# Designed miniproteins, single chains, continued (5), part 33

Each design is a single chain, and the fold is of that chain. pLDDT is the mean over its residues in the fold that is shown.

## One batch from the design tools (miniprotein)

Design m17116
Fold by ESMFold2-Fast:
Structure m17116 (fold): chain A 99 residues (1-99)
Amino acid sequence: DEKDKLESEAVNIRMLIRYSLDQALRQVKEGDNDGAIQALNSAVQHADKAAQKLKDSNPDMAKQFNQVRDLLVQAIQQVKEGDNDGAIRTIQQARDMVS
């Protein structure tokens, strides 16, 4: 079933997002802000791809990936502004949504 296939792909993308967020959390805590931004941008790309693929077959799941994407964009901005504590909180919120 095409819907089952897309939902399985979404599970795999969720795991890739989790990996990138765990990497970003470590990098922010270590002061590697450039590395954290790269990891967060990777997670944004994965979330965007998932939302685009699911928009017609599972709009509720697509909406969840869009919400994750918005949190990740916020976290990138917080890292760029030197608000590393704020970024950690925002990344943890996104991490909980993809658990």
Scores: mean pLDDT 87

Design m17117
Fold by ESMFold2-Fast:
Structure m17117 (fold): chain A 55 residues (1-55)
Amino acid sequence: SLEEIVASYGGRLIEVGDRAYAVVPADKTEQLARELRERGYDAEIVGPNVVAVRL
């Protein structure tokens, strides 16, 4: 699941409306975004430690 993927990067997932925000260590943000895109998620880096996912 999306939550399990985010947790594997030491992060936390926060769902707000039609979006989910993954808060991860800054050094993991790029790797998480790439993995989410590879899995078919619409994922965008929106901060140094935050990836936004469109649900």
Scores: mean pLDDT 85

Design m17118
Fold by ESMFold2-Fast:
Structure m17118 (fold): chain A 57 residues (1-57)
Amino acid sequence: LSEEQRAAAERALAVAEELLAQGQRTLAKYIAEQVIRDYGEDAELVARAREILARAE
């Protein structure tokens, strides 16, 4: 991943975590799934996105 792509993924994950904190679980899941699809090459980003999905159950 480029540094710009990593920054975009980090921002998306931050938004998903904020949505989860607000109880917007469906939107948080959607964003986390998009990060896995778009940035699935990065194991660390995928792990963080999966953590959000688990918490949004």
Scores: mean pLDDT 83

Design m17119
Fold by ESMFold2-Fast:
Structure m17119 (fold): chain A 92 residues (1-92)
Amino acid sequence: MSDGRRSYNMVNDSRNNMMNGDVDSSVRFMDNSVRYMSSSRRRYPTDRDMVTSYTFVRNSRRMMRMGRVDSSVGNMDRSVDYMSSSTSRVSS
């Protein structure tokens, strides 16, 4: 619900910045998303949606660090699609 929307917004902002070529801004938003999800994951380890999203974002961030921009974007796209689907079901 609210947690999913917040995570979605952070990841979506990161993805949009990446698509615009603002790698530094994208990495910053991605870092914030990972930090938020990491905190939430410790509190809600059984939230499958959050764990799945966290995994995709973390992999995307790792690929970005390695200079694999295309792979990073691909993983982020999967995360956004997954969160978007979940968010659309639980919010107006």
Scores: mean pLDDT 57

Design m17120
Fold by ESMFold2-Fast:
Structure m17120 (fold): chain A 68 residues (1-68)
Amino acid sequence: MVEVEVEVPEEKREEMERLLTRMYLEGVITDARKLSETRFLVTAPDEAAARRVIEEVEKLGGRARILR
């Protein structure tokens, strides 16, 4: 399991919430926890899935960081 902290601009909040729902339903992520209106903690099964999360967040103009 790999945890990724993600942050998006306020204007992309709803788009990020839709993305996280889609990724959860597709099995790309196993959990997503809201830390704030613009910040989420995402759990991925492996590093490849975590990299997909980072790529999608960056496409929204956000940033993502893998937690140790």
Scores: mean pLDDT 84

Design m17121
Fold by ESMFold2-Fast:
Structure m17121 (fold): chain A 73 residues (1-73)
Amino acid sequence: GADEAGAAVDAILRGELTPQEASERLYEAAKKDGDAVYDQLAGIAEGLGVKLSKPPTKEDAEALARALQALRP
């Protein structure tokens, strides 16, 4: 759900997950509760220029994970 999606975002920003691993966790969270995951991630995604579907798709999860990786120094 939303907590799992938030944890995956934090983990990729900390370098604990690859973009592929993060995208898989984000999509698994979206399959459990797509509306809650959308609500959790929409603000972050908008700030990164990533448009999410509701519920988020696998392609949305991949795009968001790549955008988050690009924020790392």
Scores: mean pLDDT 81

Design m17122
Fold by ESMFold2-Fast:
Structure m17122 (fold): chain A 77 residues (1-77)
Amino acid sequence: KEKELKLVKPLADALDVSEEDLLNLIKKIINGEITSVDQIPLFRGLSKTDKEKILKEKPKSIEEFVEILKYLLDKYG
């Protein structure tokens, strides 16, 4: 738990969300519980297009998700 929270903390800070909320969202996407953009909370710095790209990439791990999210934040704001 603590290691995963530390891994997502810089991204959670950038998106203005809690580490726990971001980690829970990532796990739900990886597990296939979230399959549409409408199910993803509105985060600062993430557009509808960015959320669609995350779902299309089908990340298999928290680390893979973190890499995708860093790329999107770096490119778009």
Scores: mean pLDDT 70

Design m17123
Fold by ESMFold2-Fast:
Structure m17123 (fold): chain A 85 residues (1-85)
Amino acid sequence: MDEELKKELEEVAKKAAENSEETSEEEFEEIVARAEAGDPEAQAELFAARLAREYLKDYDRLVRPAPEVVKLADELRKKLEEYKK
């Protein structure tokens, strides 16, 4: 059931919001470009940033999550992808 995944998502989103620094537009665009090029680290960073925005309800905020949170977000992203199968 996705109830456990929802709980993990909320916990990771909270950690991303609490452990994110404000970043520049240029730096954020670089992460987006890298993610679109298929860089898995950049894809994880974007996913973590999106979780932070969702938790804060500030969807325009340019945030860069801490590496520890990026790792947690990447593991959660992989679990969500497996759940779809």
Scores: mean pLDDT 77

Design m17124
Fold by ESMFold2-Fast:
Structure m17124 (fold): chain A 83 residues (1-83)
Amino acid sequence: MEEEIEKLRSEAEKLKKQADDLYTQAVELRNKADEIEKTDPSKEEEVKKLRAEAGRLETQANILKSQADYYEKKAEELEKKLK
């Protein structure tokens, strides 16, 4: 009972951390793209690739965050049913 809640919360925490790590990577890629755009306008293709990659990471992070939210809700629901 409590062990299942702990497992769900632990799993949600891991997914949230993975999502946060991906969001951080996406921010770093966007910052890198912005810097390249300011310093060398001829690298438009590189800037576009970095922003596209950042977008992909953000999408993956959103999926993981949604999964984490689902596990958190499931854990809360189980906790509420405890006496």
Scores: mean pLDDT 84

Design m17125
Fold by ESMFold2-Fast:
Structure m17125 (fold): chain A 69 residues (1-69)
Amino acid sequence: SDLEKINQLFLKLAELAKQAREQGRLDLEQIIRQRLNDMNAHYAASDDLKAALAYGEEVLEQVERLLKE
């Protein structure tokens, strides 16, 4: 379900924040945590689960790219 996919995105982003911290990238950890807060706000305000999921997937892609830099 879209709800399960959104929950999985939150878990993945939390794991990436931990990975950034373990790599000593504290600035990136803060960015990831801010993105998580932004996702929570969008999810709570959205009547369209597909739109919320698409936002979450875009955030995940951006964060994964930042971790590769």
Scores: mean pLDDT 79

Design m17126
Fold by ESMFold2-Fast:
Structure m17126 (fold): chain A 82 residues (1-82)
Amino acid sequence: SVVDALEELAAKNDSYTVRDIMEIITKEYEGKGELLGEAMAILLKAMAEKFPEKFDLDALLSRETVEEIIKKIREFEKKKES
């Protein structure tokens, strides 16, 4: 799942980029446009809050920011679980 892949990224790396997160979301939700769109919206909102002056795909994300993104995606996935 996206959550599992992001948690693995956060556990193995001292630094991670927006591009790394986008690639994981895009790959895991490939062919699932609604899920992809909502997960990307979560990422973009977190990016706007953390980097308001510049949108940069190679910008380094803090572990705290990645954990918040993972939490929001997990909450979103739970709402679709029925």
Scores: mean pLDDT 73

Design m17127
Fold by ESMFold2-Fast:
Structure m17127 (fold): chain A 86 residues (1-86)
Amino acid sequence: MLSEEEKEELREAARMNVLSYLAEGRVEAAEEALRRAREIAKKHKNQQVVEIIDEAERLLRSRLPKEEARKEIKEMEKKILEEAKK
């Protein structure tokens, strides 16, 4: 069970931080934000969110154009935020 503070932190890390850093071309900062979100998901044993974050990390490290990777990450963070509402 996630506290209200942890839910807000997950939303910030998964949405605001990741998208903000990617929009500015800061891939390293986006990766760090995803790592933080993963720690929260892992702490609460949310396997679904952990798998989504793993896929997002894979996209960030791929040769895919940044615009294409950004769209995929947006879809994934949407799923993470959906899990945070449980």
Scores: mean pLDDT 61

Design m17128
Fold by ESMFold2-Fast:
Structure m17128 (fold): chain A 87 residues (1-87)
Amino acid sequence: MSIFEKILEAANFFDEVLRDVLAGKITVEEAAERIVEFLLKHFPKEFAKRVLEYITRLALHDFRQRGDEEGARIVEEIREKALKLLE
C-alpha cells in the first residue's frame, strides 16, 4: 500500500468519525482517541502527527468556507486532543 493510499484512508476515517461527533453519537474525546489509534496503526508517531495536522487543516478550511463556525470549533477540539495523545 502506498503512503498516498494510507493518507487517503486516514482522511476518510477522520471524515466518518467527525460525522459521528456532529450527529451526537460520540464525544470529541472519543473521536480523538479513535483517530489516534487509527493513525498509530498505519504511521510512525512523527508522521502520524503530520497526517493529523494535514487532515484537520483541510477539514477546518472546508467548514470555515461554509461559515460553519461550530463545525470548525469541533475540528479544532479534536485536533488539540489528538495531538496531546500523540505526545
Scores: mean pLDDT 85

Design m17129
Fold by ESMFold2-Fast:
Structure m17129 (fold): chain A 77 residues (1-77)
Amino acid sequence: MKLSEEELEKEEILSLARMLLGIAKVMNLPEEAREELVKLGEEAIAKIEAAKSAEEAQKILDEFKKKVKEILAEAEA
């Protein structure tokens, strides 16, 4: 199997997204906030897998990180 440089970068981004989703599943959050994070994480992973470039995948990961921050702020409000 041979991966291009862009495929390797995308693979790294995907692995990071999966790791963040795993952390979200075990976070000490209200159930509703945790469920929303899991849903967003699974959607982000699917979009990253469908992304045609590492740049596109990175933008999806950045948007997911932003949504995580927003949900954490709402859960504490």
Scores: mean pLDDT 77

Design m17130
Fold by ESMFold2-Fast:
Structure m17130 (fold): chain A 88 residues (1-88)
Amino acid sequence: SLDEIKARAVAIIDDVLANGNLSEEEKAELRRTREAILAATSREELLRELRSLVAFLRSLKAQETDPAAAAVLAAAIAELEALIAELR
């Protein structure tokens, strides 16, 4: 269901917020994406938000110098790509 996918996506986002070594500005952007995911009313809206989230996390990972934070971002990207594959 959409609610199950949203719950899984939100859990991934919450892990990145806690452990992704994000600035306050990056956390604010991620929290806005979290709200957009929860507000999605269709599979198509949810897919759009998840794809945007993956792009954002890829940009963060490309600039991340902390190996532990880079691993958290890599795991989040992989999990979100799996959710996108499940929804398509």
Scores: mean pLDDT 89

Design m17131
Fold by ESMFold2-Fast:
Structure m17131 (fold): chain A 84 residues (1-84)
Amino acid sequence: SAQQAIDDAVFNIEILRGMLLIMRGVAKLIGDKEAVAAIDQQLKVIDEALDRARNATTPEQAQQALDEAEQAFRDAVEAFRRSL
């Protein structure tokens, strides 16, 4: 159903957010302030995408929000990887 597709997108964005919080915790523990700042910037993008997905009225709107969250996640992972 359309609602199931929206709920699945919201769930997937919440997983990406949780993974970034773990990555942020690791960056903070190793003292990488630049990685923490980069992750915080992408967490803001993911939080905005999560809000859009929760307010989506179509599966296409929810998918667009998920695509944006996935890109923000990739950008955060790349920033973290450069710090290693």
Scores: mean pLDDT 90

Design m17132
Fold by ESMFold2-Fast:
Structure m17132 (fold): chain A 66 residues (1-66)
Amino acid sequence: MKVVSLERKVLKEEKISDNETKKIEQVTATFDDGTVRTATLEVHEIKTENGTIKFIKTLSVETRKL
């Protein structure tokens, strides 16, 4: 099964500090068999001198067929 399209959108973005952001993101993946999966994720990003640390929590997953 291969992903034929991927759409990512930010539903909500909250800036906690200059180096810390919390986002609610929705990722929709369409597969070559006509399956569409939509995941809603909570992403917590912390930027440091050595790079960005991400904590991801899955809030929901929905599956449908085209």
Scores: mean pLDDT 79

Design m17133
Fold by ESMFold2-Fast:
Structure m17133 (fold): chain A 81 residues (1-81)
Amino acid sequence: MGVGFDPNDPESVRQALESLRQEVRRLVEAYREGRVSEEEFRAGLENAIGSLEKMKSVVKDPELLKEIEELIKEVEELLEE
């Protein structure tokens, strides 16, 4: 289905956030194992930040916003080297 998440449904947001967190973790593991290039790794992290910033712009729940902000910071730190 071509819909990412429903910002008015906290469960939908939590599922999208968890999926994104899992993708970032798998990407970090794949990069450390040499299964993806640095270019692919950086592109994946930039895509994750884009998705997280979109979530942050529409989500109103303060606990979910904190989790989104924490993941953004983690991904940004990975990009800094």
Scores: mean pLDDT 79

Design m17134
Fold by ESMFold2-Fast:
Structure m17134 (fold): chain A 93 residues (1-93)
Amino acid sequence: DKIIELFREAARRILELARKAGLSDEDLKRLEELAEESLEAIKNASPDQQVEVAVNGLMVIGEFAVRALERAGKLDAAEEVRKLAEESIARIR
């Protein structure tokens, strides 16, 4: 499933950026949980809803990561995550 593959790659890259930037273990765990919840939602979506469910999942994951990084003072990493999420959403649409 191409949508699932694109979502997994985007979520993996967001998690890698957050981890490399030094996000807390608590925030990383929550981010991983949100990614898993979104992945299950995509798998359970009808074919005509998969794109929008995947896009919504990336918006939720991206926003959480950006806000957590901003709270940690990691502004450059927050901007990288924002751009990655936007690019990934455009690729899935």
Scores: mean pLDDT 86

Design m17135
Fold by ESMFold2-Fast:
Structure m17135 (fold): chain A 81 residues (1-81)
Amino acid sequence: SVVDEVVAEVDRTLSSVAGRIRREQHPGISRSFSALLDAVEAGDREAALEAARQLGQTLIDGGAPRSVAEKFVARVEEILS
């Protein structure tokens, strides 16, 4: 399912930056992930893409490389196409 593909992409991305994300960013990541899943399940592509971009920005702010965050957003856009 689309939900399963998005969950797998989030897990893959978070695993690739494991131990590099500051603890203070964890609530923001959880909120953005929940918003992304809610939007995907509702079929709201615009809200889902905005949530994916917010999650990507939270990852960058937490110490993830910009390239990793950009690849994540691009992959979510591909899944939602």
Scores: mean pLDDT 83

Design m17136
Fold by ESMFold2-Fast:
Structure m17136 (fold): chain A 116 residues (1-116)
Amino acid sequence: MAPSAAEAAGAAGAEITRFLGGEVELTEEERARWRAAIEWGVENLETMSAGQQLTVLTGAAVIAHEEGDREALERIREKAEELGFPEVAELADLLLEGAPEEVLRERVREIFRVAE
């Protein structure tokens, strides 16, 4: 794809916030590209800035939750702790506990506000 994976990770961060806020509906194609960008990002975190790592891990947690993939959520929580992003680890714990959508949206918004 024409955009770099780092650029795609940044775009995915904006789309996560808008998607969870109900401001935008992603097409099936857009969701697939967004998930692919985040998946690549998780495998290549060491090549990214702290802000990009935070965005990728947050996006990965949201995707894993949408897919009901508890193993992926636990892996993301562990990776967030390893890299020093307790805010993402806390988000993953909330998702594993089944916190309400409004709590999740506020936490994601808070994370991205800090990343800016």
Scores: mean pLDDT 69

Design m17137
Fold by ESMFold2-Fast:
Structure m17137 (fold): chain A 62 residues (1-62)
Amino acid sequence: MPELVTRKLVVPKSTSEEEAIERVKADLEKQGLTVLHAHVSSRTDIPGTGKAVFTVTAVVER
């Protein structure tokens, strides 16, 4: 049954949306989930750190 999951990543602010999606997809697939869809739902830079928080939303099946 498809389900909605949300993952947050703290990564260098130079990280692309595509790279963030691929990291989350790889992590979910390692957990035995099939990723049907994934997209970046939000991005927030962390001031003074050179890092950003990406929120990735995915639709997965077991």
Scores: mean pLDDT 82

Design m17138
Fold by ESMFold2-Fast:
Structure m17138 (fold): chain A 87 residues (1-87)
Amino acid sequence: SPLEKLDEIYEKFSKEMTEEERKVFNDIYEAIKKALEQGKSLEEIGRIAVDLLDKYVEEMKKKDPEKAERIRDKGLAFLNEVFAAMR
């Protein structure tokens, strides 16, 4: 199922995350999961996930620009794998 694929991808990515990164990614994961359970389209889920990632990246840039870049890169890799698996 889409939810099982999401869970597997999140578990894989979480193994290579710091504790702070895991908190950000858990929020994104939960948002995608909720949207899937609500029957939203993959396009709408993509917008929700990207908007949430951008919000966290912008907030992190104010504290640590290099950490923000790492979160952005990992976030895009995560979302690309999720959307590839859901198609």
Scores: mean pLDDT 85

Design m17139
Fold by ESMFold2-Fast:
Structure m17139 (fold): chain A 52 residues (1-52)
Amino acid sequence: MLTQQQVDDLNKRIKVLGLPESYYLTTDSTREQLENVARALGMDPEEFLRIY
């Protein structure tokens, strides 16, 4: 489960990269949504899920 701080930080990165609003996360975001964001950020999804 993401903290609000992690959500805010990730959503800032999503906005800076110009990704669609469909990529924006909440604390209740699904694993699938997190994996999609990780790929868009150029991060390994498995490693991303270990951090967040």
Scores: mean pLDDT 80

Design m17140
Fold by ESMFold2-Fast:
Structure m17140 (fold): chain A 71 residues (1-71)
Amino acid sequence: SMADAAGEGLAEAVPGVSREAGKDPEAAARQISRATGASLEAARRAAQLLLDGVGEGAEGAMKAMTLALSG
C-alpha cells in the first residue's frame, strides 16, 4: 500500500534526514520526497515534523512524518 511504501522509505531515511534537517532542511525535504515519492511540499512538512518529533524518539518522528506525507 502507499502507507507501507511511505513507511519503509521513512524508516530508511530517518537517521540521515534527522541530522540533515538540522543543517539543511531543504536538502532533507528533497531526500524525503525522493525516498517516499511524496510531493516536495509534503516532504517539507515531514522534515519539519521530524525535527519536532525526534525528541519523542524514532517512533514519534516516524509517525509524525507518515501523517504529513499521508495528508
Scores: mean pLDDT 62

Design m17141
Fold by ESMFold2-Fast:
Structure m17141 (fold): chain A 132 residues (1-132)
Amino acid sequence: DLQQAIKYAQKALDYITKAMEIADDLRDKLLNDEPLSRDEINAALQQVIDYLDKSIDYAKKAKKYAEKAGDTESVKKLDEAIKYASRAKELAQRALDAGFASPAGLMEVLRELYRAKKYIQEAIKILKEKLS
């Protein structure tokens, strides 16, 4: 159960990192006044949302295996990660629905993503310490 929790938490971390890379790249392009079409902005936001859906799914799987292992501490960290990833997804969805992304709005997405990433990393550390 601990090994499965680590495996799924690592997959959640991989997808949150991919979402961060896309959001950060989009923010950088907007800050540098690069000519982006609405379709290009929408495609980037949709990729962020899709990666966040995968990250949340894997974090939930990691949480189930951590619960089976009796690891209450990593369960709490994974719950916080899911919360912040879900907030990032909500912010990205609002930008997509508005058909508009601002550097400030993307910074808010990135802040929530950074929090989610930190909590996933803390959960992985706790789970690994229990194996050693």
Scores: mean pLDDT 90

Design m17142
Fold by ESMFold2-Fast:
Structure m17142 (fold): chain A 52 residues (1-52)
Amino acid sequence: MFTLTGGAAAARQAWRDRMYRDAGVTEEERKELDKLPESEQVRRLVEKMEAK
């Protein structure tokens, strides 16, 4: 019933994009974070959300 091909990648992209917006991260900051490993990205997002 579920197809885990391109759909999974798209869902992950949308989730990540949503989190960046909710955390108030700018597009430039998002590009910078995207270069970091996922664990570091999560850490930065949590820090941003707490700073609000």
Scores: mean pLDDT 68

Design m17143
Fold by ESMFold2-Fast:
Structure m17143 (fold): chain A 85 residues (1-85)
Amino acid sequence: VAKTIGELLKKDELTAKKAIPVLISNLADKDPNVRRAAAVALGELSDVIVEVNAVSKVVPLLVELLKDKDVNVRKAAANALGKLA
């Protein structure tokens, strides 16, 4: 549980702006552990994704992961989508 709004400060926004393209790339990785980790990270960055107006870019890619062969990737995508709603 985040204790302070510090995680939503401009520094986290700048970090997310740099991290979001890399995480989006990782959603297409051949390794299901990489895809799962990227989906989890995008879910954890949900507040920043909303703040930087990246929801429309991230949501369609997470929806595609709901069809993934790996059950843990599908669960991570569903949880991330729940946080972005």
Scores: mean pLDDT 73

Design m17144
Fold by ESMFold2-Fast:
Structure m17144 (fold): chain A 68 residues (1-68)
Amino acid sequence: SMEEEEFEYVKNVLDHWESTFDPKFARQSIELYWKQRLPIWERTLSPEMVERIKKYVEEKLRKLEEQE
């Protein structure tokens, strides 16, 4: 589905930043990305998909904070 493709794309972006950036910069980039994309996702995706993206973002941010 389009929603699953969007989620896969988001995961690839976040995973790439985690592997490529230093932990602090990766965290800041992901926080900004979530803030900027959330209004668009709330209008275009199901609430269930927004929650799945949110959980992935939160887990990624938690892991990055542990590396700082």
Scores: mean pLDDT 88

Design m17145
Fold by ESMFold2-Fast:
Structure m17145 (fold): chain A 65 residues (1-65)
Amino acid sequence: TEKRRRELLEEMRRDAEAHGIEIVEIRGKEIFVRNLDENEIAGNIALVGLGVQAKLAGYELVRVE
């Protein structure tokens, strides 16, 4: 449902912010993200989890430089 999709996107946004991951843009079904500290292990692990959350919400997570 739209409500569930919105809730998953909000949770994803909070998780991204907590781990230094920038949401650069959302285009259609794609969410573009950047890791602000590429050497930070927790942020890289969080990107995997965010990718799963994005798919559950009907989006694809795309990593940009």
Scores: mean pLDDT 73

Design m17146
Fold by ESMFold2-Fast:
Structure m17146 (fold): chain A 80 residues (1-80)
Amino acid sequence: EEERVEAARKAAEAIRKFLEQLSKENTPDAVEALRAFVEELERQYELLQKDPRASPEMVEITKELLDYARKLLEEAEKKL
């Protein structure tokens, strides 16, 4: 469980860096890709919230990543 949470934190950090790169492209295609990632993160977050076996740490990591992705999407949309 602890190992899985640590792996999730590392994966989230890598995804955050990727999303940040997408947000800096200032193209409609990059914004659309970022929007698709936000939609998938929202779907994963909802699944985790509905799963009674999900750890609170995994739910929080996913929420933090989703909140960050949403902020990047808003910033990217404003730059177009």
Scores: mean pLDDT 80

Design m17147
Fold by ESMFold2-Fast:
Structure m17147 (fold): chain A 91 residues (1-91)
Amino acid sequence: MDEIIELVKEALKAIDNGDYQKAAETLERIAKLLEEEVQKNPDDKELRIMAAEVGYLAETLRTGDERTRKVAAQRLKEIAPKIIEYIEKKK
């Protein structure tokens, strides 16, 4: 699903530009798409964990202070390669 990969790249770019609102909105969309995939694959624990973590990061970037957002941005950079790898394996 190329859409999730492109959205992940967009979220990372938004963070690099300091646009945490755009990053949060992009992650909210990623979380929704991952939740739809969870409904199709309810036994996939890795997918469920990724969906929950992306949702948490979206909320943190939306509502957190500058320091909290910086920590969330770093966490997104750590999980982004795992999300991309997971989606590529689904092809």
Scores: mean pLDDT 82

Design m17148
Fold by ESMFold2-Fast:
Structure m17148 (fold): chain A 61 residues (1-61)
Amino acid sequence: MKEEYLKKAEEYLAQGREHLRAGDVDAAAQSFLKAANYYLKAGFSVDEVSRRIAAAVEAAR
């Protein structure tokens, strides 16, 4: 039902991690914001979205 939004969210989350590893903080922030927006459209709560973004940021270190 909302699988396309989840797919988009995960793609942007991956792009955000790649940008962080490359040192492009601005591009990473934009990608994470897009990922968060798509997670919300997929029916995730703000708390769940925040946890997923935080985990991705930590994984990029």
Scores: mean pLDDT 81

Design m17149
Fold by ESMFold2-Fast:
Structure m17149 (fold): chain A 80 residues (1-80)
Amino acid sequence: SMSESKKEILRETAKNAKETAEEYYAKAKALEKAGEVNEESEKERRKAEIAHNVAYDYLDKLSKEEAEKYEKEWKKKKAE
């Protein structure tokens, strides 16, 4: 089993990746609202997905349940 210290590092890394995903997603949405539905907004959406996948991978190392919850929340957010 993983040490408590290792779990804390994984949680912090996942948190940082989540924040990065949210920042890129917010930028993509801001561009889309400004009428910039183009290569730049698509690029920011791709960056958000990459950061989300990194966060998912780190959460999955910590807890499959936490990773699955995060994935579900992300899919719900994209559907809104």
Scores: mean pLDDT 84

Design m17150
Fold by ESMFold2-Fast:
Structure m17150 (fold): chain A 96 residues (1-96)
Amino acid sequence: MRVRDATPIIVRARKEGNFELAETLFESEILASLALMKATVDKLKAEKEGDEKAKEEAEKRIEEVVKLEAEAVEAAEKGDLEKVKEVLEKLKELLK
């Protein structure tokens, strides 16, 4: 599959009674969306201002958020709650 959707994994985890996994993955998806939006806005602002360093830094943040989101989804598919929690903490750090 070209796109991974967290929604079916969250639904499955809830049906299996793994509410902590479902909630942790859901929170990681919210934070990933916020981090991606912030990095995208920073990139667009840097492009408008001609700041090549700020643009490159924002592009690296976009790539890191995409990677972290994929890691959270993959860990959740395997039922690895601790790995999803690690990704959540890294996403929180990116939003500081």
Scores: mean pLDDT 82

